# Designed miniproteins, single chains: the designs that were tried, part 83

Each design is a single chain, and the fold is of that chain. pLDDT is the mean over its residues in the fold that is shown.

## One batch from the design tools (miniprotein)

Design m3065
Fold by ESMFold2-Fast:
Structure m3065 (fold): chain A 76 residues (1-76)
Amino acid sequence: AEAYLEKGKEYLEQGRYSLALVYYRKALELDPNYAEAYANAGKAYLAMGKKEEDAKGFYQKALELDPNYEEAKKNL
């Protein structure tokens, strides 16, 4: 799961948001409780110009899995 998360982050930094989301989805398929993958999917959604409500949903899921996830808290 971590390898897919790292690859997603790399594509996010390159501005390849759709591809970043593909890798975050792969990470979540392997570990559905991966709070960091949900938080980074939210970032990719916002960067793509998707609805803020959808991005907030991802951040809320990250906080449900890890209530101390500071990065998700900052984006709610």
Scores: mean pLDDT 73

Design m3066
Fold by ESMFold2-Fast:
Structure m3066 (fold): chain A 78 residues (1-78)
Amino acid sequence: DSELAVLYSAAAIEVAAAEIMKELEDDEELKKKLEEAIRLFEEAMRAAKAGDLEKARELVEKGQETLEPVRKAEAARF
């Protein structure tokens, strides 16, 4: 069950990273995006624990998509 374990671990790492970014973020709109991404990654962890590989993968991808505006803002800040 390496795929489910990888997706769970990836989602958990993303949650930890997003929580740190949220703590340091002053922009309320970007904070909202970080909160949405955290929710999606937590859902992915739940799906992975339930053995739903397809759902876990989709939720990880949606979480990463939700982080696009945050990543662009960070790139602009250096």
Scores: mean pLDDT 82

Design m3067
Fold by ESMFold2-Fast:
Structure m3067 (fold): chain A 80 residues (1-80)
Amino acid sequence: SAAELQARIEALVEKARTMSPEELRELLDELLNDPSLSPAEKRAALAAILQEARRRGDREKAEVAREKLLELDERLRAAE
């Protein structure tokens, strides 16, 4: 489970590196709407993508990832 999650996160981070900010937004929308992923798994993947974007100085992708993290938190609050 942890190894499967880590492999999925690594694959998503690598995929995100080659994407435009618009393509990344679409990928992260799919991630947020994936019913097979727990909120914790979605947060871990989004955090990893955000961290990598920040590390590379990609401000546009970092902004997209940050926005999607905020959207995830809002969805979780609305589900209460």
Scores: mean pLDDT 83

Design m3068
Fold by ESMFold2-Fast:
Structure m3068 (fold): chain A 79 residues (1-79)
Amino acid sequence: MIKKGTLFAIILEEAEEKGWSEEEIIEEIREFLKSMGVDDKFSDEDLKKIIEIAKREIETGEYEKAEKEIKELLEEKTL
């Protein structure tokens, strides 16, 4: 099962190394999803939503809201 913490770690590491480049972050998330065998289930719009949720959590500290939004998205796409 894909966890919010794993996705956010990938996003944060890429953002710290290369800045908040949406295209480069999407590419790194796609590499991870391919390793999990679920890359084809996520659109670029889905990945953009995940990045936006991650940015919001970092800036606001709204951990419960971010966890819920990520969980709902992952369950919708992997079921």
Scores: mean pLDDT 78

Design m3069
Fold by ESMFold2-Fast:
Structure m3069 (fold): chain A 72 residues (1-72)
Amino acid sequence: MADARADAPGATEAAIGNAELAVKYFKEGKKSQAASYLTAAGIHVAAADFAGDTEGAERGLKAMREAQKKIE
C-alpha cells in the first residue's frame, strides 16, 4: 500500500491552521468565512484519522474545540 501515514502530519497541521484562521476571521466579523475554516479543520482531522494518525487527529480536534470556545 502507499504510505498513507506520510500524509498524516500535513493533515494535522492543516487542521490546526484552519482552526486558528476560523478564530481570526470570526474576530474580524467574517462569520461565514470563519465557519468555512472550522469546517475545513474538521475535514483535515478526518483525513489524519483515516491516515492512521490518531494522535494527530486528537491534536486537531483539540485545536477545533479551543477555536469553538473562542468563537462562542
Scores: mean pLDDT 76

Design m3070
Fold by ESMFold2-Fast:
Structure m3070 (fold): chain A 55 residues (1-55)
Amino acid sequence: LSEEEVQRIVDGALALHKAGFSKEQVLALVRKQLEGVVSEEEKEAVLRRIEEALG
């Protein structure tokens, strides 16, 4: 994933959280979206950025 693609995913996750989804629900949705698309290490890095952004 490019940095631009990662930022779009993070922004989408923040928008879902603002819309009323819990942090756990948002992380689960992103995990499913990235499953089989990127490596496990890259997936975990993206999920970590979302967790940091959500607090």
Scores: mean pLDDT 82

Design m3071
Fold by ESMFold2-Fast:
Structure m3071 (fold): chain A 58 residues (1-58)
Amino acid sequence: SLIDEANRLAREASELALQGRHEEALELAKKAKELYTQAGQPAAGETVLGMVEKLVKE
């Protein structure tokens, strides 16, 4: 499902951010946000992107 795919991308984005792979992390977080929005959960997508952006800035 779109939600399952978005959750997988969100998890991968967080892992990449923790590894210092910031560009790849942001790309996956943006893709997860798109899928969350398509699934009717735009707030979840915004939360994931915001979390990854904070990890990247630290």
Scores: mean pLDDT 84

Design m3072
Fold by ESMFold2-Fast:
Structure m3072 (fold): chain A 82 residues (1-82)
Amino acid sequence: KEEEARIYLSKAYFYLQQGDYEKAVEYAEKAIKLAEDAGNYRLASMAYRLLSIAYEKLGDTEKAEEYRKKADELFEKWREQQ
């Protein structure tokens, strides 16, 4: 499951770099679902951060801020376990 999440995160990042922000959102959401199912806070944080950037590029600043805060929260949970 985590391998699939990483593949989707890589696809989301690829589409973000290509300027296909709607595809970046689609694949980031798929990565988030699999990362959360796996309990992988770091991977989920990375996916939420990418989702935030994609929404910022789409002009949805409210969703961008919401997902940025979610990414920061999950990153802190991961960091506390180190």
Scores: mean pLDDT 84

Design m3073
Fold by ESMFold2-Fast:
Structure m3073 (fold): chain A 55 residues (1-55)
Amino acid sequence: MSLVEVMKQLTPEQRQALLDRIQDAIAEAVAAGKSPEEIEEAGEKAFEEAVKELE
């Protein structure tokens, strides 16, 4: 499932919440000195959680 396709199916409010969640997860991982791989995993996890909320 592509990020673009998921975002097309969201309301503007849901899109903003999704982006905020992903950005927060990435920012925390970067601030903690995580590797690029760990940063990507943090973003992917936040995305997965947000997608589950949408069902």
Scores: mean pLDDT 76

Design m3074
Fold by ESMFold2-Fast:
Structure m3074 (fold): chain A 73 residues (1-73)
Amino acid sequence: MATVNLKVTSTPPGAKVYIDGKFIGTTPLDKTVTLPAGEHGLVLEKEGYDRVAKTITVEDGKTVTVNFTLKPA
């Protein structure tokens, strides 16, 4: 298990954030999470917008920062 500071923002805000299919929170998100070390799937979802996905690498003590501009669906 690795403890990371996860910082996720989007334009517009209010997107739901999922890691490996689990709901983590909504953008803007800035919190410490504990996950297994290695690659994980990050998904942002907001009604009326295209779903976005990114692979993130989780390492203990690291900060993972991602920002997305969401496109209207």
Scores: mean pLDDT 82

Design m3075
Fold by ESMFold2-Fast:
Structure m3075 (fold): chain A 76 residues (1-76)
Amino acid sequence: IPQELLEKLEEIKKLAEKVIELAKEKGNEEAIKEAEEIKKIAEEALTKNLSNEEYLKIFEGAKKKLEELLKKLEEE
């Protein structure tokens, strides 16, 4: 994996962990599950030999979903 893409996937894992922690504090089980699934996707991507395009798609999709979850949790 290119270093930049590796760092991006690690950022997704850290962001997902922050979302999980916030969701636990708010008692939002749905958000916990969604963030855990996204974290798992990023972890699985790190173990696979994917193309740069595939890594970017995973990163972009995960980031968008995590940002949407953060907005929902902040609005509660």
Scores: mean pLDDT 79

Design m3076
Fold by ESMFold2-Fast:
Structure m3076 (fold): chain A 97 residues (1-97)
Amino acid sequence: SMDEEAEKLLKKAEELLDEADKLLKEGKKYYKKGDYKKALELYKKALELAKKALELAMEALRLATDKELILRAIGLALRAIGLIIDAEKNIEEIEKK
């Protein structure tokens, strides 16, 4: 069903967001150590994964007919947007030096 496809997309989106969050946290750790090159690499990877997760969450929202799946898709899309903003701000902070 379309809801089964939506559920698969949401599971993949959540995995990508968990990895993006981990990379963003690792990037912040390298930034604090003064390793800006490594921090930038990790932030850019986090941004890429968060953007992919947003695409999957939006596709899941398009397919979902079940209320719980719709709400989960919205939640994951908002989480992805938050991570995108955080990653972009951290990239900009390095490039402003």
Scores: mean pLDDT 91

Design m3077
Fold by ESMFold2-Fast:
Structure m3077 (fold): chain A 113 residues (1-113)
Amino acid sequence: SAADKAAAALITAGSILLGLGLNNQAIAAFTAALNLTNSAALKATAYNNIGAAYAALGDYSKAIAAYNKALALAASNADLQAAALSNLASAYANLGKADAAAALAAQAAALAA
């Protein structure tokens, strides 16, 4: 749909902003994408990217919440599940939760194999 194309364009723009370190502007772009689409895959991608932006800001609590939302929406897409699990593993590692991080990383690797 035109709405899904607009959402995908906002995700692309947000990804560029994230690459530039414009984390708050990236979150705004991804949030706008969430408001335009009913696609579970596009919403999962947007939530994974919102999580990455919060992780870049050092807000691992908000990052984990966003990655968990991405994981729930990615149920039918192994690549999106692997991305969410890998990002959760990195966030838990940054919080010093090594056992939880290792378990999540192993789950992500199993989906990517």
Scores: mean pLDDT 91

Design m3078
Fold by ESMFold2-Fast:
Structure m3078 (fold): chain A 60 residues (1-60)
Amino acid sequence: NLEKATQYIKKGEEYKKKGDNEKAIEYYKKAKELVGQAPLPPEIRQMALETIEQEIKEIE
């Protein structure tokens, strides 16, 4: 569900702002799993996954 993925991204951003990097990464990874399963065009899915992965890399 794309809405659920968006909610997880938002939670990841909230935890990142609070300095809880472990929780932020957890929620970004959950969003990444949902985006990977979503019936999106391959190019759109790839860009979304790359964006989430970039957020994870910034806080690891």
Scores: mean pLDDT 80

Design m3079
Fold by ESMFold2-Fast:
Structure m3079 (fold): chain A 61 residues (1-61)
Amino acid sequence: SKEEKEKLMIEAVREYLKEKGIPEEVIEKVVEIVKEGLTKESADKVRELLLPIFQEQQAAA
């Protein structure tokens, strides 16, 4: 069902971001955006939230 697919997608997103060490507050913001539906605007917003964190983690490695 659509509900099962949505739950699977949200769980996958949470798992991926937790593995990347993203703060829980940021993960919740991403999940909220994903629940609203993926539009170009929503995708850009997620990217802006995550990109600085990923870049900082890469620089720290």
Scores: mean pLDDT 75

Design m3080
Fold by ESMFold2-Fast:
Structure m3080 (fold): chain A 74 residues (1-74)
Amino acid sequence: SIDELVEEFNNLLANAGNLSPEELKAKVEKLAEKAYELGLISKETLDTVKSPDRADFIAGLRKMVSAVEDYKAS
């Protein structure tokens, strides 16, 4: 469910400081794929998160955070 994904994503961000940049990116990409399948983010956002470019990854991550915040505010 979207609620389960939101909890998993928030737990990942809370533990981000304990992960390597590569581990964080890999885990965010998996959650982004689930978020896209559940309709929480666009395909464009998913592709941005999966970009090998660091700036694109960060931009995609920010869009995921925004989508999660918008969902929780609803």
Scores: mean pLDDT 83

Design m3081
Fold by ESMFold2-Fast:
Structure m3081 (fold): chain A 67 residues (1-67)
Amino acid sequence: MVLSEAQREALRRALLARGLSEEEAERIVKEVDRLLQQGKGREAAELLARHVSEEEAERILVSAILA
């Protein structure tokens, strides 16, 4: 599944709110989108968990997917 523009923007904003740079947020959004496109949801969640807590990664993914 490929993230929509709205979902990518929501995810980027969530990462920026966690103190990541704009460059890091964009890189992570692109990698998450790529992993989801490949059906690698576990790897996408693990990537997010490296930058935010496990709970925050879950909330961010749910927020992005529902946006």
Scores: mean pLDDT 73

Design m3082
Fold by ESMFold2-Fast:
Structure m3082 (fold): chain A 54 residues (1-54)
Amino acid sequence: AGATRRRRYLEELARKFGEGSGDKEAYENFLKAVEAQLAGDSDKAREYFKKALE
């Protein structure tokens, strides 16, 4: 449980990240992480999240 709240949180972060960040690759990886999470692939989402933070 909690997947719905986590998804909403990630969407909010993606919006903020897009507004505050000029790094397109970081933002793109963040969007891919959100999409993987919505698809139910938590492992793939974690990988993209890590890339976005690096």
Scores: mean pLDDT 68

Design m3083
Fold by ESMFold2-Fast:
Structure m3083 (fold): chain A 99 residues (1-99)
Amino acid sequence: EEERQLELDIAQALADIAYAIAKKHNSKDTTPAIRAYERLLALDPNNADAWLKLGEAYYLSGDYEKAIEYFEKALQIDPSNTEAKKLLEEARKKLEERR
């Protein structure tokens, strides 16, 4: 369990760094963040924050359908997450605008 916890901590840190870089550059290149959060979620599928950040990475790339899916997963794990509710609504509005 200690090795697993260290692996989770490293995966979380790498994912957060990749996401921060993508968000700062406001670019479509969110692939490193997506891969990092997918790896984290393979290790810890109940991590609501990781589902939220994965959704945000897809939102930044313009994939609003996947963003909605992952925001809904985050809310299934943590229904009280106000940020996830806000981002879910924003992603739904983006889809409606695209038709």
Scores: mean pLDDT 78

Design m3084
Fold by ESMFold2-Fast:
Structure m3084 (fold): chain A 89 residues (1-89)
Amino acid sequence: APPVVVEDAEITLKLTPVAEDAEYTLWRAEAGDWRGVVLTPEPRESITATKVTTVGDTRTVFSEDGSAGILTKDPARADELVARAVADL
């Protein structure tokens, strides 16, 4: 079945640093009950996502500065997303 998609124009994410490489900084991200991982091309304290797409318990975020990330309502899955992103840096 096609996924149910809900788009929000703007959401502000609170960022906690986790890792960095030569091109990106990896952050734990928080927005209300949503937890996940965001990559930014430069270090930031927060981002305002310009496009947010929600499909079930997964939310994909993009911001005007080129930041992108994935959030979930499941805290255990959020920890897995962060661990996988750290391994992929």
Scores: mean pLDDT 72

Design m3085
Fold by ESMFold2-Fast:
Structure m3085 (fold): chain A 67 residues (1-67)
Amino acid sequence: SLEEAVRHFQEGVAAYAAGDYETAVEHFRRAIELFEEYLKEKPDPLAQVMLDGARSLLAEAEARLGR
């Protein structure tokens, strides 16, 4: 659901801010999956912005882990 996608995004941001990059990666990956499934059925510019944000933060978290 969109609500679950937003929850994972928020938990990923909190983990990232705390320096817990492994947990942040897990939450951002789940948020991306859920946002992609949501956007498959319904165009939503806000959900697209959050998806793009999750992708960017995932890349930064993975870089912090040397991936």
Scores: mean pLDDT 88

Design m3086
Fold by ESMFold2-Fast:
Structure m3086 (fold): chain A 83 residues (1-83)
Amino acid sequence: MKPIDPELVEKARELVREAREALEAGDAKRALALLSEAAVLLNEAGLLEAEIALAMALLDSVVKGASDREIAEAMLRTLEEAL
């Protein structure tokens, strides 16, 4: 396995946490932007690609008014705990 950069993982965790906090504050657009930054870092590390893609799709649906915020919040908490 390629060595995982701990600093990239830590920064990704912080971005996921900030995305969750933004979503809980009602700013789904900011949450999606922050999660997009975390996705770039996690893709470079080869971590949680499917989970990040699902979370981004759920957040995009929340931004469009097509999904409940609570489902996206639960997914972001799961991602934060997995990192």
Scores: mean pLDDT 79

Design m3087
Fold by ESMFold2-Fast:
Structure m3087 (fold): chain A 94 residues (1-94)
Amino acid sequence: SAEAKEYYEKGLELFKEGKYEEAIEYFDKAIELDPNFAEAYFNKGLVYWVLGKPEEALEYYKKAAELYEKKDPDSEKAKKAKEYAEELAKILGL
């Protein structure tokens, strides 16, 4: 999905600029076009973490880990997303 990738790339640009709410909007547009876009879920989680919303960050890290594992269980991206989710869940006492 070229269009989903373009929205995702715009979301990354906005995240880098500190435009967190707009970054989420573009990650959401990418996810609407490609619901299996693990990278969009992972970066949406990072934005929520920066916004001080760890519960939402955790849910998006979990979703990213699920999608990465479904595509390739041995991927470094799956491992990273899972580690982020596990560490955050531990901090939250979940």
Scores: mean pLDDT 89

Design m3088
Fold by ESMFold2-Fast:
Structure m3088 (fold): chain A 72 residues (1-72)
Amino acid sequence: GSGHVGIGGGDEAIGRKTAEAAEAAGAKVSGLRVMEGGDVLLAASGADEQIARKTAEAAEAAGGRVAGVSAG
């Protein structure tokens, strides 16, 4: 289904900044999901662990809380 992207403790702006950071690092973002604890999961393709980490750092810098990042 068509889901919105979101980050725990955040809004669409934080989600967008996170996606932009992932794409700037060479990843393609396939989705963002906010978990019930306010944590966020980000799915990105064409990325490795370093890109996933940079994406998580960007989300936290934007005020979001990252629970996990998947890169493949």
Scores: mean pLDDT 58

Design m3089
Fold by ESMFold2-Fast:
Structure m3089 (fold): chain A 78 residues (1-78)
Amino acid sequence: MMDGDDLRAILEGLQKAAEEAAENEAPDFTARFEAGNVVGEAKITVEKTKDGTKATAEGVATGADGDRTEVVAEAFKK
């Protein structure tokens, strides 16, 4: 089973990337995160709305044993 501390670090990385992307109105990009034995790969999509900027990071975290889980983070900057 995927290490919970490594997975938490991946999720924190995704959340930070989404928050920074929303704040900076970044163009869409892909990011890779590594924490211990877990690798996260995510696509960050930035949408500009009339009410603010929304960034969504959608990806997959893969553990050393090949365990896979979907990871999602979202941020909104008004």
Scores: mean pLDDT 82

Design m3090
Fold by ESMFold2-Fast:
Structure m3090 (fold): chain A 73 residues (1-73)
Amino acid sequence: EAEELRRRAEELAEEAAEAAHAGDYERAAELLEEAARLLRRAAELSEDPEEAELLRRAAERAEALARKLRELA
């Protein structure tokens, strides 16, 4: 399940990049916020503390980018 959540988050991040490229910053931010939520859940389900930390950091980066994109929207 953790791997499935990570894979889904990666798909959402890719969709967010395409939305941002099209100038839809609000949609891009929404997609990144959802990706961050899934990454945090994947971190909680991970049995590897190093992997959990990397997933949490990825979620933090996605949240920061989403916040920046909302400022542009």
Scores: mean pLDDT 85

Design m3091
Fold by ESMFold2-Fast:
Formats: structure tokens, sequence, C-alpha cells
Structure m3091 (fold): chain A 109 residues (1-109)
């Protein structure tokens, strides 16, 4: 898990997607290995320019993290779900041609 979380964060930082960076950090803090794996897949798809796939994988990660929050009450899982949903919306907007890729910077949580 730790190695996959690190890879997901590093890839998200390379593509300048702070939604995905924060999602991966919180998923790792919650020890949500399944969400980390989906976020890594989303980061790889986004780096490859496959924004449709990146949106799908980020949405899957959000659903997994939300389930963990419902089962455990872990606030880290709740935040992972929130940022994964934000990343999914961002990638879906790119895939739909509504926006161009940009550096996502988060000043407030």
Amino acid sequence: MEEKAREAIELAEEIKDNFLVEAARYAAEAKDEEAVEKLLEAARAAKAGRYDEAAEKAREAAEIARRLYEETGDEAAKRAAYFADAAAGYYQAIADGAIEPYAVEIEHL
C-alpha cells in the first residue's frame, strides 16, 4: 500500500492535480488499499491523456472511500472520497471538452 500510495501521489504531482494528490494522501491515511489502487490507476490514465478512464477510476475510488467512511467513521476516508469525486469531475470535464488540463492547486481544505 505505502509504495502504491507514493506512486499515485508522485504521478498526481507530475500532472499537477492536487485533487488526486489529496485523495491519495487521505486514502493512505485511512489505510484504504483498494481506493489507493484505483487512484493510482486514475493517475496513470490521466498521465496517458486518457481522461475518460481517469474520471471512471477516480469515481470508483470515491465510492470505495465513501463505503469505508460509512463502515468506520474515519474522517480521512471521508476526505479521500471528497477529493476523488473532485478529481473525477475535473477529468470528466476535460474528457467532455468543457475545460483544458490545468494545474489544480488547493489553498483551503
Scores: mean pLDDT 84

Design m3092
Fold by ESMFold2-Fast:
Structure m3092 (fold): chain A 106 residues (1-106)
Amino acid sequence: SETQRELERAAELFKEELKLLKEGDGGSRAGVLTTSGMMHVSLAYLFSDDPAVQQKIKDLISSLKPLIDQLNQAVQQGDMKKALELQIKLTEELLKGVQELLEELK
């Protein structure tokens, strides 16, 4: 399905981002990968004809809001070490959530 293909693409992008972040290559490239991955998650939501899948995608994004808020606060405070740790955690949770959704799609 189109939803499955978009989630597969999101997972690939989040895997690439996670590799870069763990290698210390954070910054503009990692940010582009986050934006691209989230775009594919949004497309998966829009292309889904299953309200249960749409709700799971919405729940995943909503569950990550506190982590996004913490990351934004760390960036605003100039705590780049904490910002990196939070971005790694956010990317790991995004990847995990997308992979769990893919396993549920038949």
Scores: mean pLDDT 85

Design m3093
Fold by ESMFold2-Fast:
Parts: sequence; C-alpha cells; structure tokens
Structure m3093 (fold): chain A 70 residues (1-70)
Amino acid sequence: MEEEERLKQAELDLYRTALEIFEKAKKVGDLRTAANALDAALGRPMRNVTDEQAEKRIEELKKKLEELEK
C-alpha cells in the first residue's frame, strides 16, 4: 500500500543520510562521535570505536541501503 512505500522511502533516506554523515565525519577526523551517534540511532551504540570497526559500520550501512533499494 502507499503508506508502506512511504515508510520504505523514509528508511532509505535515513540510511543514506547516516552514511553521508559517517563519510563526512571520517574525512574531517571526527569519526568516533559520528559512529556513536549513528549506532545509537540504529540501536547498536558503541563506546570504543576503532578505525576498523568504523569502516565495518560504513560497509554495513552500504549493504543495508542496497538491501532496502531492492
């Protein structure tokens, strides 16, 4: 139904925005703060974020976006 399509679109937009923020934060070197905020929003808060863990999160977000687009 139309409402289900709108919810799916909103979810896509949310993940796209999260990925954009994450990539921007990585570029300016404030990756830890962005990762913690995004993980809290996604229900998976992290205390100690290493570069490896942050890169894994970016990959997970990209995979989730591809999944939602299909």
Scores: mean pLDDT 65

Design m3094
Fold by ESMFold2-Fast:
Structure m3094 (fold): chain A 60 residues (1-60)
Amino acid sequence: AVIKIYDEDGKLLGETEIEGATMEHVKVGLELSGTKILEEVDENTLVVENNGKKLYVVVE
């Protein structure tokens, strides 16, 4: 899966390819990194808070 991270303005901050990753794997990884999951927008999109900053995580 391709994981993309956007800021509140829609700017792409980062992109990572993780072979065989599912949304559940991404959610576990975010929580282990100290990232708070605020909302699941859809099956492929999360709203998260990291270090006081709101981000969008998209799994493709």
Scores: mean pLDDT 82

Design m3095
Fold by ESMFold2-Fast:
Formats: C-alpha cells, sequence, structure tokens
Structure m3095 (fold): chain A 55 residues (1-55)
C-alpha cells in the first residue's frame, strides 16, 4: 500500500472516531465515554488491517 493511501485510510478512520466521540460527548457530557467510543472505532479499524500512526 502506498504511503499516501496509508495516510488516507488513517485519516478516514480518525475522522470517524472523532465524529463518534463528539456525538457521544454532546449526548452524555462525559469525556471518558466519548474517548471510549472513539477508541472502539479505532480498534475496529486496526482489526481490519488499517495501520494507524501513533502521531
Amino acid sequence: MSEEEKKKLALEASRKALEAAVLTLAQTGDAEAARQKGMEILAVATEKGIELPDL
């Protein structure tokens, strides 16, 4: 997979995770619950073979 393709997939996964986290925060007012939702989406992306940079 090209470097550009890797960045694109990582950005899309990160965007979806942030979107879900923001929605959870708005609904619950709980930052920890929002973080957990974001991490859940990132974990699913990792299981599908998307390599997420630590940065």
Scores: mean pLDDT 74

Design m3096
Fold by ESMFold2-Fast:
Structure m3096 (fold): chain A 92 residues (1-92)
Amino acid sequence: SMMAEEGAKEGVRIAEERGEKVEAKVEGGKLTLTIESKDVTRLIATALVAIGLGLDGLKVKIEIKGDKLTVTIEHSDDKKLAEAAILLGKSA
């Protein structure tokens, strides 16, 4: 999905400009975003945004392990995945 991949790249760029280490991948209507930060407040803020996306109808899974947050989002609309990636990048 080209649109979701573009959104993932933009989300990574925004987060990296803010000093965070971010990795994103898109596979078959699924976006996986991984954020590494020593600032637990950034990880919590990003997790809260992900929870909000889940409440807004996206299928969301959140995993926190030490200084690493992984968010997996599934949706059939590539534009929704792109928008989600950008919002998550802004919160990181």
Scores: mean pLDDT 80

Design m3097
Fold by ESMFold2-Fast:
Structure m3097 (fold): chain A 81 residues (1-81)
Amino acid sequence: MEDELAELGGKLSERDQQLLLEWQRWLGEEVARASEVSEEERERAIELVRELAKEAVRRLKEGVPVEEVVEEIRRELEERL
């Protein structure tokens, strides 16, 4: 997954790369907030984020706008965390 994100970064515009970096920071902060509840929630949050990030990479490769992918990931995290 991380290697796939790095490969995509090389093919994306500077603007899209910047948006992805900001999004990765936001995801890290949300996982940290969720992990403050319990160790089980932390593990579940990390696994959920990994799964959603993998889907995001596939959608970005297929040309889905970054904004749409980010909003869908945010909604899923809010519903499950």
Scores: mean pLDDT 65

Design m3098
Fold by ESMFold2-Fast:
Structure m3098 (fold): chain A 57 residues (1-57)
Amino acid sequence: NEVEALEKLLEVAKKTLSSEKAIELLEQALKAEKEGKHDEARELVQQAVDLDIEEHK
């Protein structure tokens, strides 16, 4: 279940990520996934991951 997976990812991200922008992107991805906008949700998740990699690499 993609919605459930994103909810768990967002919970972990809120505890581990320092980037407010990355957390906001994950929250937008969860909203998009719940609205059936699967492609938009995937793009938002990728943007959040890219930000996290840049900040913690």
Scores: mean pLDDT 75

Design m3099
Fold by ESMFold2-Fast:
Structure m3099 (fold): chain A 77 residues (1-77)
Amino acid sequence: MSPKEKAIRYAMKAVKAALDGNIEEAEKYLQKAREYAKQASPEDRKVVENFIKAAEAYLAKARGDEDRWRELLAEAQ
């Protein structure tokens, strides 16, 4: 599994954890996604960034930060 694939997988796990209300777990998976994104090529990193922004948006929503959720979701699209 490449760094790009690992980053996307952890970002998706962070989204699922955030949707379940598991804020601490979502933060942990988001951090792992960022670590693997850093190891990816610049081209792959651009693709991964959209998944990370989506994970950040759902985590913000889980925390009750609706303004941050709307901002990050708009950037992810």
Scores: mean pLDDT 80

Design m3101
Fold by ESMFold2-Fast:
Formats: C-alpha cells, sequence, structure tokens
Structure m3101 (fold): chain A 69 residues (1-69)
C-alpha cells in the first residue's frame, strides 16, 4: 500500500516516461487492491485508496508532458 506511494513519488521525481509511470501505477494499484482484499478492508477504504492513486497518476502524467518536446 505505502510501497506504491513511495514508488510513485520516486518516479515522479525522476521524470520517467508515461508508459513506465502507467505500468508502475497499475502494478502498484493491483498489488494494493489484492492486499486490501486479503485484509477484508471496508469498501470505503478501498475507495479512498483509489482516489489517492488517481492523484498520483495525474501528477505523473503532468511530469511526462513536461518531458515531451
Amino acid sequence: VEEFKELAEKYRGKKISLEEALELYKKGLEFNLELLKKQNVPQEELEEFEKSFEELLKELEEEYEKLKE
């Protein structure tokens, strides 16, 4: 869960490609959703998690746009 946030922050700072950012984002989201399902986390917490990931994705997309020439 937190591992994904750390990964996204790290790659946002590195200004990676959109493809790499999206792949990492999807892998992190899937991994965290599986962890939350195993923990029987309430639906509300799953929704909060998805919102956080959406914000990180937007920031990664903005960084990628800055790399386009």
Scores: mean pLDDT 65

